# Designed miniproteins, single chains, continued (4), part 71

Each design is a single chain, and the fold is of that chain. pLDDT is the mean over its residues in the fold that is shown.

## One batch from the design tools (miniprotein)

Design m14444
Fold by ESMFold2-Fast:
Structure m14444 (fold): chain A 87 residues (1-87)
Amino acid sequence: KTALYSVNGDTLSIVLKGLTEEEQEKVLEAIKSLKPKSIKVHKYGDTLGITLTGLTPEQREKVLAEIASLGLEIKEWKPRKPPAWFD
């Protein structure tokens, strides 16, 4: 199980790998409850990619806390070169 996130301005991008469908649903519900200005979701097998815009710093921390509550080690991706799914 891995979790990566990246912050660029008001945009939060998250990649989750090896999560169960239940864990993925919990993360998506937490995000939807914050009502961000836009949500983009990519699902490839057991990989879930989420891009959010218009969240406050506090709302971003809440999303990351929900992911951490699943027992995942979440790491910040400092993109000099973003992952391909950010395209």
Scores: mean pLDDT 72

Design m14445
Fold by ESMFold2-Fast:
Structure m14445 (fold): chain A 70 residues (1-70)
Amino acid sequence: LLNKAVSALQEKKYDEAEKLFREWAKQNDQKLSLKITEGDTETTLHLTTETPDGVRRESTIVVENDPPAP
């Protein structure tokens, strides 16, 4: 599921990516806050997750909008 959310970000489907991240959080019983910042070359995703035990994690995912084709 998490991989699908990242793939949606790479396709600039931010609404779909948010939905997939929320679904992942539900499956893992975690509280999720999500902020997506779109750029021309990169899209930045700020994730804040909180477990039921009150452990908070902040993650930043940067996705390149135009990766070089091999």
Scores: mean pLDDT 70

Design m14446
Fold by ESMFold2-Fast:
Structure m14446 (fold): chain A 81 residues (1-81)
Amino acid sequence: LSPEERAALLAELQALAREAGRVLREMEKKGYDKEEIEKIENELLSLILAFQDALDAGDRAAAEAALRRVKELVEEIRRKA
């Protein structure tokens, strides 16, 4: 991965993480169970760690796959909020 590619992927992840945080806050306000919120947070954390591992390995395909899974999770929780 070039420095520019790495920076772009990190910026995209950061934007998705902010959106996930916003949606999770809305879910909390709607009275979703704490256990459900924690489950989603743990899934998001696992995906972020997988993304970081992929970047450290220089594996663009794995990083993009992890990022896609984060996008899917954000879309899923957005439907709930």
Scores: mean pLDDT 86

Design m14447
Fold by ESMFold2-Fast:
Structure m14447 (fold): chain A 61 residues (1-61)
Amino acid sequence: SPEERFDALVEGLLAAQTDEERIALLKEGVDLINATPDPELRDRMSARLEAALREWLARQA
């Protein structure tokens, strides 16, 4: 499902070892959100990506 694909992508984002990999995965995640016609699913995906970015930033601090 799009949600399962998105979850795998978010896991990849958090596991990425280089900034280039993180940027590529982030772009793919945003593209998946924008391609999602269901507003409830889009909101859940956006919240998931935001949480992942906050977690990643916290690991850098």
Scores: mean pLDDT 79

Design m14448
Fold by ESMFold2-Fast:
Structure m14448 (fold): chain A 108 residues (1-108)
Amino acid sequence: SHMEEEMEKYMKELEEILEKIKELEKQVQENPNDLNLQIELGVGQIEYGVFVTVNLNKFLKISIELAEEFLRAVEKLEKKEFPQDAQQIQETSNRLLEQLREKYEKKK
């Protein structure tokens, strides 16, 4: 479907952004006093957050089911890239999914 193609495209772009963040986090750990690397990491993290938010909102305008599918795909990708943070990622994802359902099911 057209929406499946859009989802795959956005997930590929998110994977690229997260791989860049992962590499920058490693560089910051190896060079803790390099302010330029810290700024680049911060900018990358903001870019990721904005991209997720914009695309989540796009899918929400179509259906709650697509938005949930997108959030679950994001969760899976984040756990793959940052397995050490799996517990925190799961807790954040569960909270967002619960808030999404509560807010949008009561509005219809």
Scores: mean pLDDT 84

Design m14449
Fold by ESMFold2-Fast:
Structure m14449 (fold): chain A 97 residues (1-97)
Amino acid sequence: MTAEELLAAIAAGDAAALPPELRAALAEIGARHRALLAENADAPDEERVEAHVAFLREVAAWARETVPDPEVAEALAALFEAAAREIRAAWEAERAA
């Protein structure tokens, strides 16, 4: 599986196209993300956004350290870091309006 094929599968939500080990790791990350959202449901918006951004950056670091294929690791890390930047930018734009 190439890095491009992996990113396309993730964007499409096609879990069946992912390698079993990566699918299991992403499922655990998804469960942790849902727990983080539930834990911070009553927190101020700024704290919720910062917690979400921090979580995505932690997941990007995990991908670089744990994924054996360097191209796949960097593609996953870049995806999560881009998502973190977009969430922060959207929140800052909403506050400026």
Scores: mean pLDDT 73

Design m14450
Fold by ESMFold2-Fast:
Structure m14450 (fold): chain A 129 residues (1-129)
Amino acid sequence: SELLELVNEFLAAVAEYAPSLQPEAQALLSDVLAERGESPEAIASAVSVVTASVLRRLGVPQPIILALLSIRLGETDPALVAKQLTKAAAAVSKVPEPLKPLVKQLVLINVKLSHPAFAALAETLLATL
């Protein structure tokens, strides 16, 4: 399924840029999914939680993590989603250069899982950074 492909893409990105965190990310993802289930919303929520954990372990400051993950699950107002996506893209610019490729991939995967209609906008905004 497309959702499983995005989960695998998430774990592959962590393995490529932060290989020491891959086993911990996979274990945390499995634990969260066991508690919350495997609905599309539960998968998006689980990946968001694991993204925050990975970024915190990599030393990204909490205000930047909150901005990167500012698109709320269940938000249906397209104008608010676009505004929060713009805020997330701006937060990528504040991340150290060596972490930017990973952070861009993790933000895009989170958008594809939670708000797939905004994936193309996310790719465009992230490419301008």
Scores: mean pLDDT 85

Design m14451
Fold by ESMFold2-Fast:
Structure m14451 (fold): chain A 77 residues (1-77)
Amino acid sequence: AMQAAARATAQAIRDALSPEAREKVQPHLDALEQATTPEEARKALLGLSKALMDAVGIDEASRILQAVAPLIAEVLA
């Protein structure tokens, strides 16, 4: 369940990004998709959140993260 939610979260974020922004955050998306433990998933989500802010700015990053918040909640449960 957690792994499925993590992959769904990564996919939804990837689909929300331009190709340029996607390239900047790709290592963090990969880390989230490859997470096998809750600890790895949380670490990947924190890194991804920071990378999103750097790539698209705080306002757009917040919008994307709010859109996927239910999936993030399932990853962190």
Scores: mean pLDDT 82

Design m14452
Fold by ESMFold2-Fast:
Structure m14452 (fold): chain A 69 residues (1-69)
Amino acid sequence: SLADEAIKRLEDLTKAGKSPGEIARLAAQAGREILDRSGDRRDPSVETAKELAKIGKAYLDALDALEAR
């Protein structure tokens, strides 16, 4: 799925030496872009876009929790 592909891309960025903060910012940006593009509520990809945004937020929340430790 598009969500799985995005998560794998974020994992690849981590392996490429990107900082957790940089990866978190990229995830937030990707979620925002998808929400902006899904403004057409009749777009059949709206559900996929919502799922990707949710995954991106979950990844950011996980990184914030990790940094707090």
Scores: mean pLDDT 61

Design m14453
Fold by ESMFold2-Fast:
Structure m14453 (fold): chain A 58 residues (1-58)
Amino acid sequence: PSLLAMKQALDAAGIKPLAIEDLGGGRYRVTGERDGVRVEVLVEARNGQATILSIEEL
């Protein structure tokens, strides 16, 4: 998985990553902040691309 693609996807969504957990199989759980709110983001990274699957406010 491409960490650069993941960081670009998070930046485009306005998310500042605080912690990244590798779930295996190209899936990542990212804890971050968006507009001062803590969020949990599920990301899929494959073929040099990253897709945000969900964003949840914590």
Scores: mean pLDDT 81

Design m14454
Fold by ESMFold2-Fast:
Structure m14454 (fold): chain A 142 residues (1-142)
Amino acid sequence: MVEIRLARLEDAEQIRDLLLQTFGKEVSLEELREEIARLSATDRLLVAVEDGRVIGTLRVRQVSPTTALLSDLAVDPEYRGRGIGRRLIEAALAWAREAGATTVRLEVDESNEAAIRLAERAGFRRVSLTDRNVLVFERVLP
């Protein structure tokens, strides 16, 4: 059974490996542990866990009083199609509403077709493409 929870320092190695597999993003284990240790009520890292394995991640950050940013959405390729990314986004949206956000932005790498489709199905609209090939999606909360 898949559990969505906050990341712990013990998750750092698995999160690093998943980010490397998903984005080719080289992150030092020490830097990631420091980042996790700096997380707060306004900057959260969510993980999806099954049988002790981290199979998905999503970062949620309040960037203004009314705007939350979702970034670094990664799901283990072997676990795609099981609704894990949707559950991570739903948990992040619930938190954003509780934090008073009226707008949520989602940053997705242009090559991540699965995350693009997930964003569109989750009611996000494409807003822009950055010079770093990151697609920016936006959803207004009711």
Scores: mean pLDDT 81

Design m14455
Fold by ESMFold2-Fast:
Structure m14455 (fold): chain A 89 residues (1-89)
Amino acid sequence: MKIDELIEKVKELLDRIDAGATPEELLQGVRELIEFAEKLGLEDIVSRLRVGYRRMEALLAAGKEDEAIALMKGFAQSLLRYLEHLKAE
């Protein structure tokens, strides 16, 4: 299922965070998730990802890199649980 591919991309983003990826690499990862979710027609997920992306950009602009990374990790974990629930239905 294409939703399995989205789940794997979210897991890859979490792995990148744990590996110490740069904020720029994490923002690129979120852009890739947005594009993939749009292709799946998951408008709710796209909207949620765009809000998370903007919040991360705002934290980075304020020099709060650690807070931006923590926000992204929490967001990715929440999204992963939601997608796994959606797949089970």
Scores: mean pLDDT 81

Design m14456
Fold by ESMFold2-Fast:
Structure m14456 (fold): chain A 95 residues (1-95)
Amino acid sequence: DKEKKLEERLKLGELTIELYRRQLEIVEEGIRQGLSPEEVARRLRELTEEHLAENDLSEEDRAALRAFTEGLVEDIIRNGDLQALRDLFEALLNL
């Protein structure tokens, strides 16, 4: 059923956007509180695991969302630029 496959793909897109919005909230809170890059990275990992636990996703989709979050974590730890990361999330959410 082509409609069922489209609905599953749309649901994945919605869950991905919801994760990005929740990750943006953590980054904005980190900026407001002056949190370390390491603390923001820890919170992003924790949030991603909570989001995956709350939602029924394939192993492949879970691995992709974890890989995305680890990429953000590596960038935060290397650069510490939470403002640039906030701007990136705002751009992603407007696509």
Scores: mean pLDDT 80

Design m14457
Fold by ESMFold2-Fast:
Structure m14457 (fold): chain A 69 residues (1-69)
Amino acid sequence: SRAEELGERLFAAYDTNGDGKLSEEEAIAALQEVGASEERARELFEKYKDEEGYLSKEQFIAAVKEALA
């Protein structure tokens, strides 16, 4: 889907250290690239983050799908 394609490309672009996770700053910036406001991007990050405060690729794609719905 469009959300999966965008999510995969943005995840690869923002995961600069290759650890398979996005930090809060990286995730918010990436979600804003798909048209989310800063407020919406923070809301999505809080909803999908893991216990250590990161988004995995799978959780990031889920956040992108919700942002585009």
Scores: mean pLDDT 82

Design m14458
Fold by ESMFold2-Fast:
Structure m14458 (fold): chain A 94 residues (1-94)
Amino acid sequence: MREELERLIEELEEIVRKMRTASREEAAKLAERAIEILKRMGEILRENPEVASEEEKERLSKLVLEIIGLLDRLGMHEMAAEIREIGEEIGKAL
């Protein structure tokens, strides 16, 4: 579980990096992947809330906020809202 959570956080970091230079079409595909990752993280954290360190929780929170900001800047407000909603659900599990 912990190694899976670490890999998922690293994958979100890579998505954020790619999204900064992405076209709107590429950002949409990256956002869909981010949603899938966040849903999997939500499952892990609901089953094992103690698996995430305080540092990992901070990293995740920052990544979610950055993805939301990047999508909003691209005018993709619906996807930004969906990620915000998923992030809030994850935050309640933490």
Scores: mean pLDDT 83

Design m14459
Fold by ESMFold2-Fast:
Structure m14459 (fold): chain A 78 residues (1-78)
Amino acid sequence: MQEALDKAEELLERAANSPLEERRELYRELARLMREVAPEEFERGKALARESGLSDEESAEFAGGLYAYVKMKEELEA
C-alpha cells in the first residue's frame, strides 16, 4: 500500500510539472495503478464522477484514480 501511494504521489508531482499531453498519460498511469491496488475505491470514485455528469470514460477513470488515492491515503493516516 505505502509503495503504491508513494508511486501515485510521484506520478501526481510529475503531472504538475508536465505539458498537457504528458500530464494526461501520467493521470492514465495513476488510474491504472489505483484500479490495481484499490479496485473498490476506484470503481466508487468512477461511479461518483459519472453521477456528477462526467460521461466520458477517460475522465471518469481519472476521477476514480484520484478518489482511490485520497481514500487509501486517509486509511493509512487514520
Scores: mean pLDDT 79

Design m14460
Fold by ESMFold2-Fast:
Structure m14460 (fold): chain A 87 residues (1-87)
Amino acid sequence: SAREELLREELARLRELLPGLPPEVAAHMDALLNQAEAALAAGDIERAERLLTEMQMYFAWYGQQHDPAVLAQAAAIARETNARLAA
């Protein structure tokens, strides 16, 4: 479906961003991206979208605890992801 293709493209884009993230965030998001990719391969679009939300929530939480610049980065990436998936 068009939704599955958009999600797959966005997951691939997010994976490319991992090297620029704090190592703990990158490791956690890598695990969630692997789970989301597996969900899409199984046709479970709802699970893939829930995992995207979990990634966004974790990244924002990590930024709140550690670094305002990381929080701003989390917010920017979430806005871009949500805008791309709303198209």
Scores: mean pLDDT 88

Design m14461
Fold by ESMFold2-Fast:
Structure m14461 (fold): chain A 107 residues (1-107)
Amino acid sequence: MAEELLEKHERYLRLSIEAFKLAIEGKPEEELREKLEELLKLVEEVKPGSEEEIAAARAKIPEIIEELKEFSKEVEKWSKEEIEKLLKEIEEAAKERLAELRARLAA
């Protein structure tokens, strides 16, 4: 049970980073939508919500895509090194959160 929960959280963080990378790279909206749908499915498995909560979360996907597109436009002004630094910082923050979660579950 604890191992399953950790594996799902690791997958959630990895998919979140992948969706962010797709947005930065200006990949097609369809690819970004697929990653967001995969994330929503994983969240459903970790914390099952009511049908209403899931529907509300799904209805927000187009809004999230538009926000990511606006962020992508801003990031077009950045150097490749600045983008790589940001992605590295996000990956390190994700690792730290996973380490904290592991410590909590081990206690």
Scores: mean pLDDT 68

Design m14462
Fold by ESMFold2-Fast:
Structure m14462 (fold): chain A 83 residues (1-83)
Amino acid sequence: VDEKEVLRALATMYEYLGDLLESQGRYDDAATMYEKAADLYEQAGDFEGAVKAYRKAHDSYLKAGNVEKAKQAIERADELEKK
């Protein structure tokens, strides 16, 4: 097990927690978990995973009514897609 493998595993766990919270209508909490997953994917060099997680965070923040954080999340996803 190396650092990137551990980071990717942790990212997957946070993404799964986000999916569970989203299914419960806990959109702000779900978005926070997706942001944590995205950061960990990015640290692991998994930019596709990070983009996906930031897009999930964006959608969850919109459902929570948090337009400012939703905008920040989608802007980060767009930045990573340019790589």
Scores: mean pLDDT 86

Design m14463
Fold by ESMFold2-Fast:
Structure m14463 (fold): chain A 95 residues (1-95)
Amino acid sequence: MKARKITEAYTLLQQAKEAFKNGDYDTAIKLAEQAIKTAEGTGLLGLHIQYEAKQLIIQAYQAQGKTDLAKKMEQQRKENQEKRKELGKKVEEQE
């Protein structure tokens, strides 16, 4: 159900941010990846959570010196941003 998935994804993202602040980059990445998966198919807010989670994963990889993995995630984040822009425009046209 949409509302439950959004709440779960947001909670996972908050937990990922706390793990990142504590220097637990492995836990931050795992929780952020779970937030992305949970937010899938939940509309514009879900795409926003996915964008934030991908940004956190990029920062965690950079902190670990995993620059190749960070660049791959940055590309996925750019694709997510474009999808957010296009979905926002279509919602405006439907109203």
Scores: mean pLDDT 79

Design m14464
Fold by ESMFold2-Fast:
Structure m14464 (fold): chain A 61 residues (1-61)
Amino acid sequence: SMDEMQQRLQEVTDEMQERLAKAKTDEEKKKIVQEWLRRQVDIMRAHGLPVPASMQQLIES
């Protein structure tokens, strides 16, 4: 359901923000953001939503 997807996306975003606040280096921050983007794409795909090309590009990089 869309409600479940939105809940999961919010939880993943909140976790990412918490990790970013604790990260000390740009390398750690980049890894945290990449993991967050990958998780968002996985959730969107699981719910049958189209994934933006820009988001897919960032995961591949």
Scores: mean pLDDT 78

Design m14465
Fold by ESMFold2-Fast:
Structure m14465 (fold): chain A 58 residues (1-58)
Amino acid sequence: AEEEVKRVEEEGAKLDGASAAEVVAAAKELAKRYNVEANPKDYAEAVNTLLKVKDKLY
């Protein structure tokens, strides 16, 4: 939630172009695909990957 969003931003992931809650929720689903747990660093990687994919899909 909000704390996870701050953690992800501190790891250098930008949450632009979507609501922070939506990006965090999608990052959790993406993290399951990578077979990782909801961890601040894994979250940042998942969010960065999601944002890149979002730009290509939309």
Scores: mean pLDDT 56

Design m14466
Fold by ESMFold2-Fast:
Structure m14466 (fold): chain A 75 residues (1-75)
Amino acid sequence: MEELEELKEKGKEALENKDMEAVEEYHIKLAELAGYDRELVEESIEFTRKVAAGEALDPERVEALRERVEELARR
């Protein structure tokens, strides 16, 4: 739990410094520690990058990601 919080803080610092590679690395590690599916985390990071670049998100992929997150929340 404490290690998880430390990773969150490091992720925030990387985002504040606009170090997108470090942000991605910490998000992946954070999700692995939390027991999340790595593929879901990588997809979420991709969507964040596209929004930051002003690109449109695929609605089908957004809905599929949402369904998978809800499935994990039921566990």
Scores: mean pLDDT 62

Design m14467
Fold by ESMFold2-Fast:
Structure m14467 (fold): chain A 66 residues (1-66)
Amino acid sequence: MSLEEIAELLVERYGLSRRAALTIAEMVKYSDATPEDIAELLTRQYGVSRELARRAAEEARRLLAE
């Protein structure tokens, strides 16, 4: 599954901006960041709620694992 496809799913399911969704997908694929680390960044940079960002990061991680 491509990063673009994952980002589109996160936009549809969590109401995230495309930029925030792509940031989550990229961080999950290319870094050792935990969902909590990703949520903290998204909260600071995009004003997304911590819980929403954490849930989106966990789903992106599952989608990239399979």
Scores: mean pLDDT 82

Design m14468
Fold by ESMFold2-Fast:
Structure m14468 (fold): chain A 79 residues (1-79)
Amino acid sequence: ESALQLVQQQIQWLQQQRQQNSDNSDISSYLQNQIDRLNILLKLIQTAIQNRDVAGVRLYQDEAQSLFKQTQQQVEQMS
């Protein structure tokens, strides 16, 4: 549950960044690709929770956090 909320907040932040950078096709496309990857991880976390796979939840949450931080750094460099 907490992991799902965190990843949803990360996706929402990236969607806002994409809207702010709508005039820049390269940034917008990059952000969409990262949002799509986070949505895949969100589904994997949901499945892991349903299967009571604590290790899977932690793994996918860590992957999402790493991806989000990498995306934030890249966007700052492109701005």
Scores: mean pLDDT 85

Design m14469
Fold by ESMFold2-Fast:
Structure m14469 (fold): chain A 74 residues (1-74)
Amino acid sequence: MNTEEEIERLLELILERAATLPPEVARMVEGYARSEKDSLLEALKQGVEVNISEEEALEGFDKFVAVLEESLAA
């Protein structure tokens, strides 16, 4: 189970990676990551098990960036 501190650390990692992206993509990734972090923290407060590794968070980041770049190119 992730702790609140671990979820905040995963957010920092994603935001650091997002800073390397074009500004419009970076803003969308930042907004999504913050929203997901808030949802995960709410789930923890409700006693729901949350288990996200750094590897899974980075894979999710890469997939989301790919979807955004495809959408923005259309």
Scores: mean pLDDT 77

Design m14470
Fold by ESMFold2-Fast:
Structure m14470 (fold): chain A 78 residues (1-78)
Amino acid sequence: MKTELAAKAVAHVLRAIADEMEGNFEEAARDYETAANLYEQLGDKELARKYWLKASEAYRKAGNTEKAQEAEDKAQSL
């Protein structure tokens, strides 16, 4: 189960990176957010925080300031 969750988290990170390279920042942010949630479920607070911060940055680039702040607050809570 944990290995499957880790694989899903990695898949979302790779998708987010691809979306960022194409300029699809909203999609990238959603994938980083999903990866961060999966790392929280795994108990990996360091990776969860990292990807919440990446989601925040991607939401900010997309112009979604409210979601960017929510993601930053989640990172700080870990």
Scores: mean pLDDT 87

Design m14471
Fold by ESMFold2-Fast:
Structure m14471 (fold): chain A 63 residues (1-63)
Amino acid sequence: MKEEAEKRIAEAQELAKDPMLRDVGLGEQLFWQGKLESEEKAKEAHEEAARRARAAVERMRRA
């Protein structure tokens, strides 16, 4: 997923070098950066909930 977004950002930067497509390239770059950040946040929230559940079970097992 990160590789795909980074590749798209790089392609958008190349597109931005064309005077006719500069605004399109900048828009694509911002879009993919925003999508990458949103997906990372969602994954962190999900993983944190799972870690908390596992930690609670581990503490009860050790006690």
Scores: mean pLDDT 72

Design m14472
Fold by ESMFold2-Fast:
Formats: sequence, C-alpha cells, structure tokens
Structure m14472 (fold): chain A 56 residues (1-56)
Amino acid sequence: MAEEAEKAAFLARLQAEAGVTPDQLRVTRVSRDANGELVAELTPGPGAGPGAQALA
C-alpha cells in the first residue's frame, strides 16, 4: 500500500540522518502528529548507540 511505502521511506530517512541501522532501533509504532507529519515511536535495539537516543 502507498501508506506502507511512505512509512518505509520516512524510517529510512530517519536512520540515514542518525547514522543507525534498523536493527539498532526498534520501531514500535508509526503515526501522524498534530501537524500531520509521520512520527515514529522508537525503542533502542540490542545494538543501539548514542545516535539512537537522538531519534527518541
């Protein structure tokens, strides 16, 4: 679905900006904020470093 592709692109961009991989962050939920922008609820993964905290 188009929405799934949009969420995937959003997550890829966040990971690229923070310099982390998907395995270093666990995405619990992706939703829209009050401004209509996609946001992600993030939990540090088993390989999370200091960069992962900047996303949360």
Scores: mean pLDDT 63

Design m14473
Fold by ESMFold2-Fast:
Structure m14473 (fold): chain A 84 residues (1-84)
Amino acid sequence: MAVVTLTIKTASKEAKERVIEALRNAAENSEGVLSLEIEEVSETEIKATITTKSKEDAERLAKTLKDILLGMPGVTEVKVEIKE
């Protein structure tokens, strides 16, 4: 079991809402995801904590989400941390 923590900054509240929807959709459609917790730090910053079955699932998910989120309009920063 491993935990992926994502800290995401956006240019607008609307971009933040799109990021939240993308994270929920990714968690629902990704194998090996056990839980998703989203904390709204501000109108333009969120912290997402995703628990996965394995470190390999965490590493694959983290890479995929970082690539998707950095490609989204209005996303300014994505930080990723993985813990076992």
Scores: mean pLDDT 84

Design m14474
Fold by ESMFold2-Fast:
Structure m14474 (fold): chain A 70 residues (1-70)
Amino acid sequence: MEEIEKLAEEALKTFEELTGIKLKSEKARKAVFEYLKKKIEEEKENLTDIKEFVKSNLDELMEIVKKYEK
């Protein structure tokens, strides 16, 4: 697995743990994963803490979940 994809999967798991939300829709999971992957690629030089990274993107992640998971 590419390093960025591995970090995106870790961030997705961290998001589910922090919010208590388990993504059941394949579309929602894919949308969240692609968003996290893009943000990790943009922030790679500054990415030191996955939990803080997820917290800083929480509002945007919740909007994606609302759009696809409902």
Scores: mean pLDDT 76

Design m14475
Fold by ESMFold2-Fast:
Structure m14475 (fold): chain A 72 residues (1-72)
Amino acid sequence: MTPEEIARKLAELRAARDAIADILLAKGVVDEAEAEAIRAGRPLPDAVVERITPETLAELEELAKKMEAELK
């Protein structure tokens, strides 16, 4: 993998984290401090992860893919 590909993947991951944090915050699943941790790429506490339903997780994955496609 080239340095350019690595930089692109890091930017995509950062954009996906921002989108995920915004959605979880809007749904009331996380507070502002937890959302900031997601944006910073910090691991989520187990208590936060268990609040995420499989349905919500699937929605977040679809949004992350959409954001990635829009950045291309």
Scores: mean pLDDT 67

Design m14476
Fold by ESMFold2-Fast:
Structure m14476 (fold): chain A 81 residues (1-81)
Amino acid sequence: SAIEEELEKIIEETKKKLEEVKKESERNGDSQEELDKKIDKIEMEAGYKILQLAEENKLSQEEIDKYMKKLKEVAEEILKE
């Protein structure tokens, strides 16, 4: 559905932003704490967009949890590299 496509797009765009921030932080010599703070901000903004779209489209809690889990997994994967 269009809603599922929009949710997947939020996840994909967030992944790209997280990859860019990690590369910039590595080049700048940022501390782990500084990188974590930047990632938390990006994850929070993406989570807000997911929740707004979910509320507007009356998504089930199971669907919301699925996309929130994907968001967390993307952030964790970027940090582990």
Scores: mean pLDDT 83

Design m14477
Fold by ESMFold2-Fast:
Formats: structure tokens, C-alpha cells, sequence
Structure m14477 (fold): chain A 76 residues (1-76)
């Protein structure tokens, strides 16, 4: 559980998201995954949301989304 959320958070951080927003986004991504979303879709939503929370532009939001998708998929 914690490892998957952490993987998503680390991927979001690579996109430029701050540590606290990345942690919250990773936790949200893992909850979406537990609700039946694919790890990749859950990670994208969580990473994008974390980047929005960090006030990042659209390019960084996309990078955070893809990073979180990869991070969650690797961790499950």
C-alpha cells in the first residue's frame, strides 16, 4: 500500500511537484487504483491533480501525470 502511493508520489516529483502535494497525489492515485482503475490511469489522475495543487503549468502537469503513472505501475 505505502510503496505504491510512494511510487506515484516520486513520479509526480520528477514532474516538478513539491513533496507534500506529491504525497497527497500519490495517496489519491492509490485510492483510485484500489477502486478499480488501472495503475496507469490512477497514477495519471493523481499526478495531474498534485501538479494542479502545486500551481504548475500544463506542460509540468502532463510530466507529473506520466511520471506518477509509471511510478504507480512499477510499484504494484
Amino acid sequence: MEAAAKGAAEGARKGGVDEESAKKGGEGAFQLYQSGMSPREAGRIGGYGAAVGSGLDEEKRRRAAEGAAEGLEKAV
Scores: mean pLDDT 82

Design m14478
Fold by ESMFold2-Fast:
Structure m14478 (fold): chain A 87 residues (1-87)
Amino acid sequence: SALEIVSQGFRLIMLGGPEEEIDKVIDQLKKLGSDKAAEYLREIRDLKRSEERTPASVNGVKGYRVPEGYGERLAELARKAVEAARK
């Protein structure tokens, strides 16, 4: 189903999966006529790519901070992708 394909695409993007596999998922949604869900997955991918990480150290452990509001933007796009896939 389109919903399962959206879920697979979201997982691939969040885990930093291969661009080729992400493109295949987006193309599958387009072939099913779920063009809007495909657009939202592309936006999620672009948001993940635009993620800026500020270097930080906590008790000698090197890490990164994500931009403020990133989680809210990601959640909204994911919700829209799911809703588009259900139609």
Scores: mean pLDDT 74

